# Ledger of designs, part 106: designed miniproteins, single chains, continued (3)

Each design is a single chain, and the fold is of that chain. pLDDT is the mean over its residues in the fold that is shown.

## One batch from the design tools (miniprotein)

Design m11924
Fold by ESMFold2-Fast:
Structure m11924 (fold): chain A 59 residues (1-59)
Amino acid sequence: SAAGRGGRAARAAGDAGGAAAEALSTKEQIHFEEYQKAAEAARRGDAEAAAEHALKGAE
């Protein structure tokens, strides 16, 4: 389906990510959250923030 790719998908991805993070253990939630933030920063073109969050997720 070429039509209908837009805001709904972005919102659904955010909600799914949040729910998944809540379901993880505290330590796993921290790693997951940092990698998710790195991906979001990279998507918006913030390479510095993306690298910082990726490093934290790797710890």
Scores: mean pLDDT 65

Design m11925
Fold by ESMFold2-Fast:
Structure m11925 (fold): chain A 66 residues (1-66)
Amino acid sequence: NEDAEKAKEAARRAAEEGDAAGAATSGWQHYLSGGSKEYALRAVQAAAQGDAEKAAEYAELSAESA
């Protein structure tokens, strides 16, 4: 869906900037729109560890699961 594509773009951009929290936030917002809760939680956990790349990866998986 269109919201999933926007969330994935936002997560990817945040990861490129080293913004792990921004990447995780994108995944969590998409979970609220019907995406995967499991992947959204993993994105948040990766962000807490400072892993922006993994946070973005899980956020994109959350968006794709909608």
Scores: mean pLDDT 69

Design m11926
Fold by ESMFold2-Fast:
Formats: structure tokens, sequence, C-alpha cells
Structure m11926 (fold): chain A 80 residues (1-80)
């Protein structure tokens, strides 16, 4: 089900947040993103958000990661 797929993706993001050394600003932004993902009814949007977040965590500086997460949160809000 869509709810089960979203739950799995949210659990993966929560695990990444726990296993990664992040600034307090980035942690707060990830918490906001996770709450938006939990409220989503579209697994494809949630999966895209996970993929973008993984890309940012792997390639971005802390400043770029914060900026990227803010853009992703804005994009997620626009999809609803």
Amino acid sequence: SAEEEIKKIVEELEKLKEETELSPEVRALLDELIELLRKSKNPAIVEEALDMTKYLLRHASDEQLAAGLKELITWMKAQE
C-alpha cells in the first residue's frame, strides 16, 4: 500500500539522520521534511524526496544541504 511504502521511506530517512553527523539547522530541516513525507499520499513524490536528500547528504556542504532541503520542503508543499 501507499502508506506502507511511505512508512518505509520515512524510516530510511530517520535512520540516515541518526547515522549522519549533521548541524542542528540541517537536523531541524530533516525533521520538517520527514513530517511532510508522513502526511503525503503519493509514494512517488516521497521516493523522489528521499533520492534528493541522499544526493545532498553525499555531495553537498552543510550550507548547500540546508539550502537544498529548504528548496525540497518548498517543492513538497507546492505538490499538495
Scores: mean pLDDT 81

Design m11927
Fold by ESMFold2-Fast:
Formats: C-alpha cells, structure tokens, sequence
Structure m11927 (fold): chain A 90 residues (1-90)
C-alpha cells in the first residue's frame, strides 16, 4: 500500500542515518588511545554491526517483510551506537 511504501522509505532513511552515526563513532574511537578492554569491546561491536548488515541483506533476499527487517536493523544499530557512546564517555 502507499502507506507501507512511505513507512519503508522512512525506515530506510533512519537506517542510513544510524549507519552513518555508527561509522562516525567507530572512526572517532579508533583515532583515540584505547585500553585493551575497550579495543576488545569495539571489535565485538564491529562484528555485531557486520552480522546485523549481513542478516538484513539475507532477510531481504529471502523475501522477508521489509518493514520488520528494517526495524530489526534499526534496533540493533541503536544498541551498537549506545555502547559506542558509553566507550567514548570513558
């Protein structure tokens, strides 16, 4: 429906903004002196980011509901960003 198409476009925009925010935070943190524990946490968050993107692409290719697939990506990106911001505050 036109409403589903508009919602999908909105979610796609939100996902793109969150991907940009995550990429910026990863780059910023990598430019800073980090403890070994912080480096490990960042590597685990990068793995989660890569897995979230791969799952998103695989789910869309498999014909899953795109609204649900985008929402799952957005939710995981928000969790990753929150954890990156917590490391940045240390």
Amino acid sequence: SPEQERELARLAMVAAILEGAADYLFTLLESKPLTEEQKKRIEELKKRYDEAVARFEASLAAGADPLAVYQALIDELNRIIKELEEILKE
Scores: mean pLDDT 90

Design m11928
Fold by ESMFold2-Fast:
Structure m11928 (fold): chain A 79 residues (1-79)
Amino acid sequence: NADKRAEELYKKADELVKKANEYMEQGDFEKASLYYAKALSYYQDALNLSTDPEFKAELQKKIDEVRKLLAEAIRKYKA
């Protein structure tokens, strides 16, 4: 069941984004970047498994959003 597996990966990615956001609030930009990177990996895996065009579009939006957050975390980590 590709749809169920994609949904499970999506939920795991969302949990990792939540943890990364918590690390951003704490000023732990190194850990934030690590968790955003892990979330991106899971969203990409979900995108590869999904056959639903609407869900793929949602996953792509999440990937684009998390890429921006990862870039911000890396920028703040290196500042």
Scores: mean pLDDT 88

Design m11929
Fold by ESMFold2-Fast:
Structure m11929 (fold): chain A 86 residues (1-86)
Amino acid sequence: MEIEEALKKLKEAIKNNDIDGLVEALQTIVQHANELTDEQIKELAKLIKSIKDPFLQKRIEDSVIAALEDVNPELAEKFKEYLKEE
């Protein structure tokens, strides 16, 4: 529920180039990291890869990876794998 709403807000923030909304949505997702399903992690990776600014994309990727590694290293590994998928 909360994760699904945060993913929706993240998608809208990326589309609208809303950096504050993007950070807020990511913070919510990371706080619920242990509850993320494989489909939600895959969607998160796809949304982050849709960020058009390559410098912002890399910073967000690195931040999410670091946050997930602190909470659940296995989820961080899956997230990295989804980021590498074409």
Scores: mean pLDDT 80

Design m11930
Fold by ESMFold2-Fast:
Parts: structure tokens; sequence; C-alpha cells
Structure m11930 (fold): chain A 61 residues (1-61)
């Protein structure tokens, strides 16, 4: 749950501001989730965070 929100926030910053450091942070959190819960769960979390970021960006326009 907390990891999803952290990935979402980082991806949002990357997509809106072009913040490459935020992209790197999101990738590191996803890698940690993969090590703890496995690749299938990490992929699910990544996709949900990406959807949330895309929805937030669409709403802000």
Amino acid sequence: MADLLRIFAALYRYKVDGDEEAKKQADEIIKDVESRYGPEFAEKVRKEAEKLADEAIARDK
C-alpha cells in the first residue's frame, strides 16, 4: 500500500516535471517490492501506480 503511493508520487513527478531522479526512485522502489514479494506482484504494483499517475495527469489538464 505505502509502496504503491510512493511509486505513484515518483512517476507523477517524472511525467509532469521530467524529473529523472524521481523515475530512478520509482524504479528502486519497484525493485525492492520485487525482491520482497516476487516479480508478478511488483509488475502489478508498477501498472497500478502508472495508471494512477496517468489519471492524475489527465485530471490536472
Scores: mean pLDDT 79

Design m11931
Fold by ESMFold2-Fast:
Structure m11931 (fold): chain A 69 residues (1-69)
Amino acid sequence: MLTDDQKKELAIKYGYLTQEEIDELNRLSGRSGLGSFVRDSLPEEDRQKLEELEEKLKKAYEELRKKGI
């Protein structure tokens, strides 16, 4: 079973996301992972960026799953 970190590495390897986008997602998710209150306290631009990166990663995982990876 692939870990979330391994799935992120595969998303980078297959060109769905860049290392910089994963680093940004991890940074912003670290803030929201402390609770929904922290997510709601993010600046609008950071919250929008987090949502865009989460959606992009979700689509990457769906594509990787279709490829049997």
Scores: mean pLDDT 71

Design m11932
Fold by ESMFold2-Fast:
Structure m11932 (fold): chain A 57 residues (1-57)
Amino acid sequence: GMKAKEELLRAIGRVLAAIGDVFEAELRGDEEALERAREELERAREELREAARRLEE
């Protein structure tokens, strides 16, 4: 449905933002920020997987 597609697009946006945070932390050499950014990316990826599953149902 339309709602599932909207959730998928939001989840994609969150993953892209999290990838940007990882890249920024890598550029700064900030290991604490990198660890937090990796955790955010994993959460965003899980949300994307969930949204994709709902779209396929």
Scores: mean pLDDT 82

Design m11933
Fold by ESMFold2-Fast:
Structure m11933 (fold): chain A 73 residues (1-73)
Amino acid sequence: DDKKKALEGIKKLDDYVKQLEDLIPTLPPDAAQSARETKKKLQEGKDKAQKLIDQGDYKGAVKTIEKTLEEIR
């Protein structure tokens, strides 16, 4: 259960990063800067969660993913 949630969460973060990569070139400068900051938070959360998954800490990975998603809202 936690493992499945962690892996699905990583994919969700990847999808958001890709969406922001596609949007950033089309945005005005202020919106582009905000999108880049959001992308940075998503990448940092993904990196941390991936390390936890690699260590077998699926519960920690899920919490990290959830915190990352809350921080971008």
Scores: mean pLDDT 84

Design m11934
Fold by ESMFold2-Fast:
Structure m11934 (fold): chain A 72 residues (1-72)
Amino acid sequence: GAAAEQAAADELLRILKEAVETGYVSDEQARRGGEAARAMSPDLVARANAETGPLGQQRADEIGARKKAEAA
């Protein structure tokens, strides 16, 4: 129901905010985010991705570049 979707949305938003702040997403955080997204309606997931996706992608690119530089 709506309460479960709201709880899932709050969990996903919390994970996304922490990922943006830390610039890192652990495997467990990614798994929990995926579980929360699956509990949400597709429309809510699409909206969350549209609002946070560009920022998350930019951060992921920065982390990837850093890891490649450290490995070289």
Scores: mean pLDDT 68

Design m11935
Fold by ESMFold2-Fast:
Structure m11935 (fold): chain A 58 residues (1-58)
Amino acid sequence: MEELRRRVEEEAERLGLDEEEREELLRLAEGFARVGFPVDLAVRMAAMIVELDRKYAK
């Protein structure tokens, strides 16, 4: 879990996410990792979803 949180932090900073978007990224990444995806893939998939939400939310 610690590795996942660190990677989420790095990705959120790279994408310029605000606090709410960062928390969404963490939740999604934790969900994917819990299902059995590797940390790198979990974070990458979560980032794609957050970016799509950002584009289409408002």
Scores: mean pLDDT 79

Design m11936
Fold by ESMFold2-Fast:
Formats: structure tokens, C-alpha cells, sequence
Structure m11936 (fold): chain A 61 residues (1-61)
């Protein structure tokens, strides 16, 4: 998968991860639950074919 496979909301979550925000900070900024952010992070990792959030951030820079 690639960044182009991400939904608009997943791309927004990835941008906030790139800015160094925690799942809790992303949840507060987007007005969603922390569990929803964790679910989107997992989908981003699966779609990008990476193992963790640091690799996802590296793939987007």
C-alpha cells in the first residue's frame, strides 16, 4: 500500500503523528475517542505496510 490508499481522515491522523502528537492529543484535536485514533493508526500501519508509528512517519517524510 501507499499514502494514496489512506482516507482523508487517515491522512489527517498521519499528519498529526508526523507533528509528534500522541493518540490522546490527536483524539482531543479531532474531537474523537482515543480508541478511534488507535484504530485509525492500526489501519494506517496496515495500508502503508509498516510495523510501527515511527516507520509510518518516516514513510510520509
Amino acid sequence: GSIDDLTPLEKKVLDLLRQGLSNEEIAEKLGISKSTVERYVKRILEKLGVKNRLEAVAASV
Scores: mean pLDDT 81

Design m11937
Fold by ESMFold2-Fast:
Structure m11937 (fold): chain A 86 residues (1-86)
Amino acid sequence: KEIDEGIAAILVGVGNLLASKGKYEDAIAMYEEAIKINPEYAQAYANLGKALAKLGKYEEAIEYYQKALELDPSYEEARKNLEKVK
């Protein structure tokens, strides 16, 4: 479990690096893999939503921001990003 959580965190980090370079589709693949390893990883859902919003996929972005907030209701960044795409 702890090793899997560490791998999921590394995948999110790689996804964040890819997103910073404008490689949103590649970043999404990394976030999806992180979610497969750790389905309770609120940050991975929020970052997936952000990447989808960058691609103009606002309806999908809303769903993932809502999932992030379901997992962590105190996640201010996910809440603010959700309000921007509503």
Scores: mean pLDDT 84

Design m11938
Fold by ESMFold2-Fast:
Structure m11938 (fold): chain A 75 residues (1-75)
Amino acid sequence: SAERQIEFAVETLREAGVPEEEVERTRRALLGVAEAYAAGKAPSEEDLAVVAEGEALLRERATPEQVARARAAVL
């Protein structure tokens, strides 16, 4: 589900040591994207930019072990 996917991304950011304010910003952007698609609308450019920033943080900071721990916590 979209909710589980969002929780997994958010938990991975936390495991990677991303500050909670940035984690919450990313969660809100991911929810905005999911809600837009569910409504048959295009996501906002702002939400897409925040999600892209979150993906960049994951690439830079998350280890396979942190990803596995986040997966176990959410899935």
Scores: mean pLDDT 84

Design m11939
Fold by ESMFold2-Fast:
Structure m11939 (fold): chain A 67 residues (1-67)
Amino acid sequence: MSLEERREVAMRAVEEAIRAGNAEAAGQIARQAKKYGLSKEELEELVRLAEEAGNEEAAEAMRKAAE
């Protein structure tokens, strides 16, 4: 699996975790996605999705992953 494919899979997994209300999984997957070269913009977009879903814990976990 290429880095691009891993990045795409990781983004989908984070979105699923956010919608499932699993903040710990969302943060952990976002941290892995960063290793696969996920951009700061893409991480910020995922943070917005978590905020829109009302999941402040997931949003905070992803902000920490962006460090």
Scores: mean pLDDT 75

Design m11941
Fold by ESMFold2-Fast:
Structure m11941 (fold): chain A 60 residues (1-60)
Amino acid sequence: TDLSAEELARQQEIVRLVREAMEKGGWTPGEVGLRIQRLMDEGLPPLEAARKLVEEAEKK
């Protein structure tokens, strides 16, 4: 893998946050994918989009 240690850690953090959002929000993988895509379309980078997704799941 040609990813830097920082980029690899960022990818792992995104995966963990997405999983946490699915568990807390009760969303399917498809629903989570649609939600994160919408946040990224609004200008959020992937890591920030994943963090925002967890916040939305907690508010549920």
Scores: mean pLDDT 79

Design m11942
Fold by ESMFold2-Fast:
Structure m11942 (fold): chain A 105 residues (1-105)
Amino acid sequence: SLPELVEVQFAVGTADGRLILIAAKNVTPEQILEAARKVAELFGVELTPLQEEALKNAKNMTDEQIERLKALAEALGMGYIVLENGKVVDVAGSPEAEKAAAALE
C-alpha cells in the first residue's frame, strides 16, 4: 500500500476563502457529490467541472484516515464535516462547517 498520508477527499471553499474539509465513510459517490453541491450553494459558490470529477472519483475513508483529517483540520484552524451512512455524524472547527452540516441533514 502507499505510505499513509493525511488524505483530503475534498474541500469546499467559501466565498471568503475559508476551507471546510469533508470526510466520507460508507457513502456513494452520488451522495458525496450532492453534499458538496449543497455546501457550495449554501456559500454562494459553484463547483467547477474539475471539482465535480474529483468528487465522482472520491473513495470512502477509513476511521484512521478520518481521525487524521480531523487532526489536520484542527492544526490548520479549518472546519470539518464527517459523513457516514448518508448522515452527518461529526462537525467541528468553524461556524461555516456547522452551517454546512445543518444543510446536509
Scores: mean pLDDT 70

Design m11943
Fold by ESMFold2-Fast:
Order: C-alpha cells, then structure tokens, then sequence
Structure m11943 (fold): chain A 74 residues (1-74)
C-alpha cells in the first residue's frame, strides 16, 4: 500500500537513513506509475535521482511531499 511506503520513507528521513529513504521513495514512485500516474511518478523519480547524486535527504523529503499531495487528491 502506497500510504505505508510513504510512512516508511518519512521514518527513514527522520532517522537520517538516506539509503532507506531513497528505497521507499523509489517504491512510492513505482506505485504511482502502477496507479496510472506516470507524470507524478516521474517527478518522484527526479527527486530520488537528485538525492542519489547530492546525498541530500531534503530531495527525498520533496519526493515524499509531492506523493502525499497527489494521494490527497485521489
């Protein structure tokens, strides 16, 4: 369930676990794509790619925030 993946990503972010935060955010993007939201998934993938290149957990926070806003509209 996508809400559980978002919760896990937020927990990893709070713990400063960049690797797990990236993993869960990636899975959130995969689930958004499966739900037929490829543009929204693409934005999450972009933030995840940015986090991987910069080692910046703030980029993962942006990915998760975007996913939360998308789900609020469903």
Amino acid sequence: EIEELIKEAKTAIENGDLEKAIEYAQRVADKLDELGLPVEAALVYIFVALAKKTNDIGAVKLAVKHAERVLEKL
Scores: mean pLDDT 84

Design m11944
Fold by ESMFold2-Fast:
Structure m11944 (fold): chain A 96 residues (1-96)
Amino acid sequence: MQLSAEEYVKKGEEYYEKGKKLYEEGRYEEAIFYYQEAITYYLKALSLDPDNKKIWEKLVEVLRNLARAYKELGRDELAKLVEEIAERFEKEYEEK
C-alpha cells in the first residue's frame, strides 16, 4: 500500500511512542525494535518529502533514543555509531 508522507510520519510516531514506553519499562531490546521501525517509516516519509525539516528532526530524535537503548544493553560501540549518524543528519538538514 502506497502511503503519503504524512501517513508514514504518523506510523513512525506510533512506533516511536511504543518504543519509548518499552524503554521506560526496561525492555530495551523490544524498544530497539520499535525505534528501528519508527526510523524505517520516517525514512519512507523523507523519500516523499526530503526537504521537510520536521521529519529530519523526528528521525534524529529517534536515532538518539536508539543509541541510548544500545548503551543500556552495553552495546557501546553500536551506540556511538548511531550517535554519529544522528549528528551527521542534524548537520545536513540544518542547511535546508
Scores: mean pLDDT 87

Design m11945
Fold by ESMFold2-Fast:
Structure m11945 (fold): chain A 96 residues (1-96)
Amino acid sequence: SLLEKGKKLLEEGKVEEAIKAYEEAIKKDPKNAEAYFNLGLLYYSQGKIEEALEYYKKAIELDPKFAEAWLNLGGLLDLLEKKEEAKKYFEKAKEL
């Protein structure tokens, strides 16, 4: 699958090719929360914090029980010094 292809490309350090694989996964299935989450991780790894934030938000909109997405969004908010907001997201992740 495109998700498996993206993961394999990441194992090989091919970040840009992995991004394209996850973009194709979203094009085939626009409700694929995992693909949005994985794109968020990739943009974060490139220091693109705003893009990572948007992709994590889309992941939790599509799957509100996606604990890892809540956790990572909280981590980005903490990095941006939005400590009180980050705490709420961490608590939500822990409850899931």
Scores: mean pLDDT 85

Design m11946
Fold by ESMFold2-Fast:
Structure m11946 (fold): chain A 57 residues (1-57)
Amino acid sequence: GLYTRVAMHDLGVSEETVREMARLVAAGDEEGLRRLAEELGISVEQARGAGLAYLMD
C-alpha cells in the first residue's frame, strides 16, 4: 500500500526489507530490529517507523 511504498522510497530498501522490519516490530524483537537497522545504515527509529507503516497498510 501507500505507506509501504513511501517507507521503501525514503529508506531506499525493498518491500521484502520493509516486511522484515514489520515482522521484527510485531514480534517485539528489539535486538533483531537494531541489527537490521545497523546493517542498512539507518536508525532503529527509521526501521521501526517503516515496520509500523507496513503494519498500518
Scores: mean pLDDT 87

Design m11947
Fold by ESMFold2-Fast:
Structure m11947 (fold): chain A 84 residues (1-84)
Amino acid sequence: AAQAAKDDEVVGKLFRLIREGKLTPEQKEFLDKRIEEINKKYSEEINKRKDDPWNARYIGQLLLKIVDDFVKIAEEVLKKVEEE
């Protein structure tokens, strides 16, 4: 199976739960906090390199890391939903 298919399944389940209002307030706060943490992390990384020439490979690698972090957050939220 392609990695994208697995990522789509996990992220798709999370988006479905959000759309259907199935997340508890606690689960939504956890998700929001995790998203804020990764936004701060990658904003700092981007800002460090704003004055440097960026090549497509570096930007591509950074975007893949962001996607991986989002998938991990989705897995953590889904685990909390499953444990309830």
Scores: mean pLDDT 70

Design m11948
Fold by ESMFold2-Fast:
Structure m11948 (fold): chain A 58 residues (1-58)
Amino acid sequence: GSAADVAAANEAQRRAVRALARGDLEGAIKALETGLAAVTDPELKARLQRGLAQVRAL
């Protein structure tokens, strides 16, 4: 993907990790959903979708 896609995916994951560290599952889900909306690269979308599924399974 583009540098912008990589940056958006990394920001979404970082925000999700920070939310999870606080016990904020809703915040983690929102961060990953925001990242999915911003990213166009299919491999990065798949990575964020897997992260979202893992958080939702908690």
Scores: mean pLDDT 85

Design m11949
Fold by ESMFold2-Fast:
Formats: C-alpha cells, sequence, structure tokens
Structure m11949 (fold): chain A 68 residues (1-68)
C-alpha cells in the first residue's frame, strides 16, 4: 500500500538525516581540532542545501560550523 511505502520512506529519510547530523558534528570537531578549511566547506554546503530546500535544522548546523 502507498501509505506503508510512505512510512518506510520517511523512516529511511529520518535515518539519513541522523547520519547527516552526525557528519556535521564530526565537521564541528574537526574545526575545533584546528582544521579551519572545514568552515569554508560548511559555508558552501549550507548555501547549496538552502538552494535545494533542505531542512532548516541541517542548514543551521552547517552555518554554526562555519561560524566557529
Amino acid sequence: ALEEELKRALEEFRENLHLAFDMIEKARKKVEEGDERVKERARRLAEEYRAAGMPEELIEGLEEVARL
């Protein structure tokens, strides 16, 4: 059924979103360890994600990394 498939797709999306947030946290840690190049990558990715209509929470996380 369409509803069953939609629920599964949303669950997979949530799992992928969790992985994306884990990657943002790793990026934040890299900047804290002195890899400032990650800030530029985070800024560019935030702009790209904003243009693509990605979740605001994900964009905000990337912008926070860029501001470190």
Scores: mean pLDDT 77

Design m11950
Fold by ESMFold2-Fast:
Structure m11950 (fold): chain A 68 residues (1-68)
Amino acid sequence: MNTKEQVLDNILKMVEEEAKRNNIPEEELKKIKEEVKKVFDSHDDVEEMGKEALRVVLSRLDALKRAR
């Protein structure tokens, strides 16, 4: 498996687990997953992809945890 794909899969899995634990709507989960995929498509460096994707995920999850 490609390192980029492994990092993406790990982040998506983390997002799905956090969404289930916090009862985040499936529509919001889909939006977060799309944003993570866009980050990975926009960067060439795996470290930058992971860092930026985690930043997006944490920001979105924090906002949703407070809003629900």
Scores: mean pLDDT 75

Design m11951
Fold by ESMFold2-Fast:
Structure m11951 (fold): chain A 73 residues (1-73)
Amino acid sequence: SLEEEQRRRIEERTRRILEKIPGAAETSARYFGEKYNLSEEEIEKLKEEIERSATRAARTSAESRVESELRGR
């Protein structure tokens, strides 16, 4: 069914986002660390916070994208 396809797409996209979060969080934390002259400890804590926030947002982001693709018809 369309509902099952939508669910599968959301789950697959959520998984792909989750796989990319650690790398993106590291890049972002290092960028802000350099810009604001943060310590290595502060950069690591920032990375963990970004990962946590992004992980919580991953499903919502996936749902929004799948909904947008379905509305684009």
Scores: mean pLDDT 79

Design m11952
Fold by ESMFold2-Fast:
Structure m11952 (fold): chain A 66 residues (1-66)
Amino acid sequence: LKKEAEELLKQAEEALKAGDIDKAEELLEQAREIVLQLIKNGDKETAEPLLERLQELQAQVNLAKK
């Protein structure tokens, strides 16, 4: 789960750099689902840094859409 979320966040960042905002948003949604699963499983310490990265990338997506 952690490695999968990290890989999705990396791919979302690469999509943002390429200007593919729709793909970045899709990848962030997939990463969010994994992060929520980690929280449900009690892995809050693992989820916390992933949530921070997700929020940073989501802010970049939101800025690019405006």
Scores: mean pLDDT 80

Design m11953
Fold by ESMFold2-Fast:
Structure m11953 (fold): chain A 121 residues (1-121)
Amino acid sequence: MPVIMGSEEDQEQAVDDLVKATGLPREEARAIVEAEREVLERAGERWYEYALPILALQLFLEGYSYEEIAEATGRSVGTVRRGITAVFTVYYRRQGLSQREIAEIVGVSVATVRRIARELG
């Protein structure tokens, strides 16, 4: 995993990588990087269950499937789905989206979004 929870310099590099790959505004890319950091901080000792390389977030935003992201990152499909669901649940909740809307965007069940939101608080 890239050191997304590292220094401010490591976080700025992750933001730059997302902007270059996806064309998102810098403020939106930063919010996504901050959402991943918040997921890992809230998971505590279970951070490894949610931790994804920044490449996984890039590929998801570019419209790749969970199976394609798993192959590209060397992760299991289950790990990718969990990590992506966690990050984008945090990110979109900050934007005022409902759990149903987040589930549609992420491509998972509402029950999965609700479970992950409950686990992360």
Scores: mean pLDDT 82

Design m11954
Fold by ESMFold2-Fast:
Structure m11954 (fold): chain A 98 residues (1-98)
Amino acid sequence: NAQQLVDEALKKLNEGEQALKEGRYDDAIKKFEEAINLAKQANKKRLVAEAYTMLGEAYLKKGDYEKAIEYFQKALDIDPTNERAKKLLKEAEEKLKE
């Protein structure tokens, strides 16, 4: 059962990344939120952190810098070594100052 939840979460992350690449930010957000819920049900903390990082990136690209910061912080609370989340958090903080 946990493996099925992980497989579904990964499918949602891939669908969200595709939507993000196509500029469909609200679709990407929805897919990443679905992936977070599935990863939480699977008790896969690192996958939750990865999904939060992707959700933050979707908000960053949408121009919602406060939401982006919130989700990058959630990712780093779980995985403080995530270099992508650290880099994107700094980018979102710099954008918010503009």
Scores: mean pLDDT 90

Design m11955
Fold by ESMFold2-Fast:
Order: structure tokens, then C-alpha cells, then sequence
Structure m11955 (fold): chain A 71 residues (1-71)
């Protein structure tokens, strides 16, 4: 099944939306500015991985995280 990922900026932070047929739509919010954000989806663990290219800090979000879930 295909996972669709969208990356956008809201108020200077990176918002990543993911949609898949297993979990529906969920949103991960990170404090990383979009110009510094590298977004990857890891299908083996079903997680979004957002890396801050300036600091090397990594944020990991899954559908089970309390960051956000959209119906």
C-alpha cells in the first residue's frame, strides 16, 4: 500500500502529514524550520523520520504518537 507524505510550514515549524490504508491520516509536528528539515518514511517500522540538517537532531513519529491524528 502506498504512503502519501506532505510537508508544510506552519508558523516556522515543519508539519508532516502521512496517509496510509493501515492508519489513515496522521500529522507529525516538529520544531525544525522547513528549510532545515529532511523527511523520510521508514516502511519497515512504519515511522516518519524528520532530521534537522543543521543540528543533526532526529524526530521520530508514528501513528501511535500523541503528536496529532486527523480523521
Amino acid sequence: AAVRIEVREVGGVTVVSAVDPKHGEWVALTPIPPEDAEVRYDAATDRLIVTDKKTGKVYVASPDDALARLA
Scores: mean pLDDT 67

Design m11956
Fold by ESMFold2-Fast:
Parts: C-alpha cells; sequence; structure tokens
Structure m11956 (fold): chain A 102 residues (1-102)
C-alpha cells in the first residue's frame, strides 16, 4: 500500500533528528487545554504508534476529529507541513484514513 509506505517514512522521520519540529508540534498539542478529549486521544495514539498500521489508524482518528475541532485541523495542517510530505503523499494518507473510517 502506498499509504503504508508513506506512514513508515513518517515514523522513521519522527524517530530521527529531522523529526524534531513534528515532535514539538505533538508535544505542544498535548499541553493545549483547547484540544477536545477526542483530539487529545488521537494525538496520544499518534505519538505511541510503533508500526505503519498503528500510525495510519491514529492518523485516521486525527483526520476524523479535525473535521469538527479547529485546533485539531490546525495541528494536522502544521504536522503534514513539518513532515515535508508532498500533495500526493498527503492524498494517499487521507484516502487511507477515509477507508479506515468507513
Amino acid sequence: SEALAVAQRVLDKLRSPEGVAARQLLIEALLDESLSPASLAAVVELMLAETAEEFLRAFARLYEVSKTDPRAAKLLEELLAALGLSPAEVAALRAAAEAILA
């Protein structure tokens, strides 16, 4: 799956020195009292993801809550930018998220 390959690259980057900006965004989100409990749970799941499949599941939850929580939507936008993903890679992750949520 293209989405699984993208998720694996994201996990590898998040575990590397190059992922510091993305990790900082996730930590700042955990400290943000304006996040809904559902959005906070999605951020925690994303930070705890060990596999590409776990990452995609957590990403799907963040994508879902971003539709109703503007703070989660802002985080998702900033996170995807910090990860340096192309529009095609973002589209692959979003398509996988929608499939998981169906």
Scores: mean pLDDT 85

Design m11957
Fold by ESMFold2-Fast:
Structure m11957 (fold): chain A 57 residues (1-57)
Amino acid sequence: SLIEEAERLAVRGHILAQEGRLEEAAELFLRAADLYEEAGEHELAEKLRELARQLLE
């Protein structure tokens, strides 16, 4: 499902962020956010977009 795929991408994004691969982590968070939005999970999408923005600052 879209939610399961989004969750998997978000988990991988967190792992990349932990490794200091911030741009790649942000990319995965944005992909996960798009999938959550498509699934109607607007709040989760907003949270992941905010996390991506914070990593790129």
Scores: mean pLDDT 88

Design m11958
Fold by ESMFold2-Fast:
Structure m11958 (fold): chain A 76 residues (1-76)
Amino acid sequence: MKEIVERARRAAEEATAGVPGVTDVFVSLKDGVLHVGVSAESEESAREATRAAEEALRPIAEENGLSLRVTGSVTP
């Protein structure tokens, strides 16, 4: 289980590394749901990073029988 979270975190970090203005990426696993939070300096960057993370993590979640929830937020 922890290995899945670590793999997902690396994938999310790698996927969002190309999006300017990303400040933080958080990954956790709770009740069969893989939760990914992305913080960025603008709404545009948050949306781009959220989509990139969702695309990168969907195969990981599906392979492991997990639901995926990706959320983006703007850091002040």
Scores: mean pLDDT 80

Design m11959
Fold by ESMFold2-Fast:
Order: sequence, then C-alpha cells, then structure tokens
Structure m11959 (fold): chain A 69 residues (1-69)
Amino acid sequence: MKFSLSEIAYLLSIGDKDGDGTLSREELKAAFKEIGINLSDEQVEEIMKLGDKDGNGTLSFEELKALLT
C-alpha cells in the first residue's frame, strides 16, 4: 500500500502520545484505525519487524516513510 508523506505525518500526529516523533505498536495500530485501516496484530507485528531496525519498539517518521512510500 502506498502512502503520501502528508498521510505518514498525519499518522505520527495522531498516534505520537510521547511527542518524540515515533509510534509504538499500539500507537501504530490506533493511528491506522483513525484513517480507516484495521490492521491485524500479525500485520502490526510485520510492520514493526520491517521498520523497527533499532529494536526499540517504535517506528520513526523515516522508518514509516521507507515502509509506506
């Protein structure tokens, strides 16, 4: 699925509860739900596995951009 940079920025703006510019697994799932996409737990796990290269449990804007654009 292809996302624009504006859509990715919007996902961060609605999901980022910590204000650090990253999304956790739960924030990622909640953010996608807000834009009308219901991710399964398995799909969230796959996205995190591909994007969370640092193993810190979060996805940055750059990681989301690389995955979704």
Scores: mean pLDDT 74

Design m11960
Fold by ESMFold2-Fast:
Structure m11960 (fold): chain A 62 residues (1-62)
Amino acid sequence: IEELLEEQLRAAAQALAAAVKLVVAKKIGASEEELERLQRELDEAIAAEQEAAARLQAALAA
């Protein structure tokens, strides 16, 4: 269970980092291609966080 909690916290930190990168890129006027790449990175990080949360929930329900 500790390992699953650590994985979720790590995934959450990665999602936050990706969100910050996207916000900074928008403010400095990065290209549409760069913004799309960063948006995909954020979407993937959010999906990973949701997956980690689901694994933790399943372990707690067992």
Scores: mean pLDDT 81

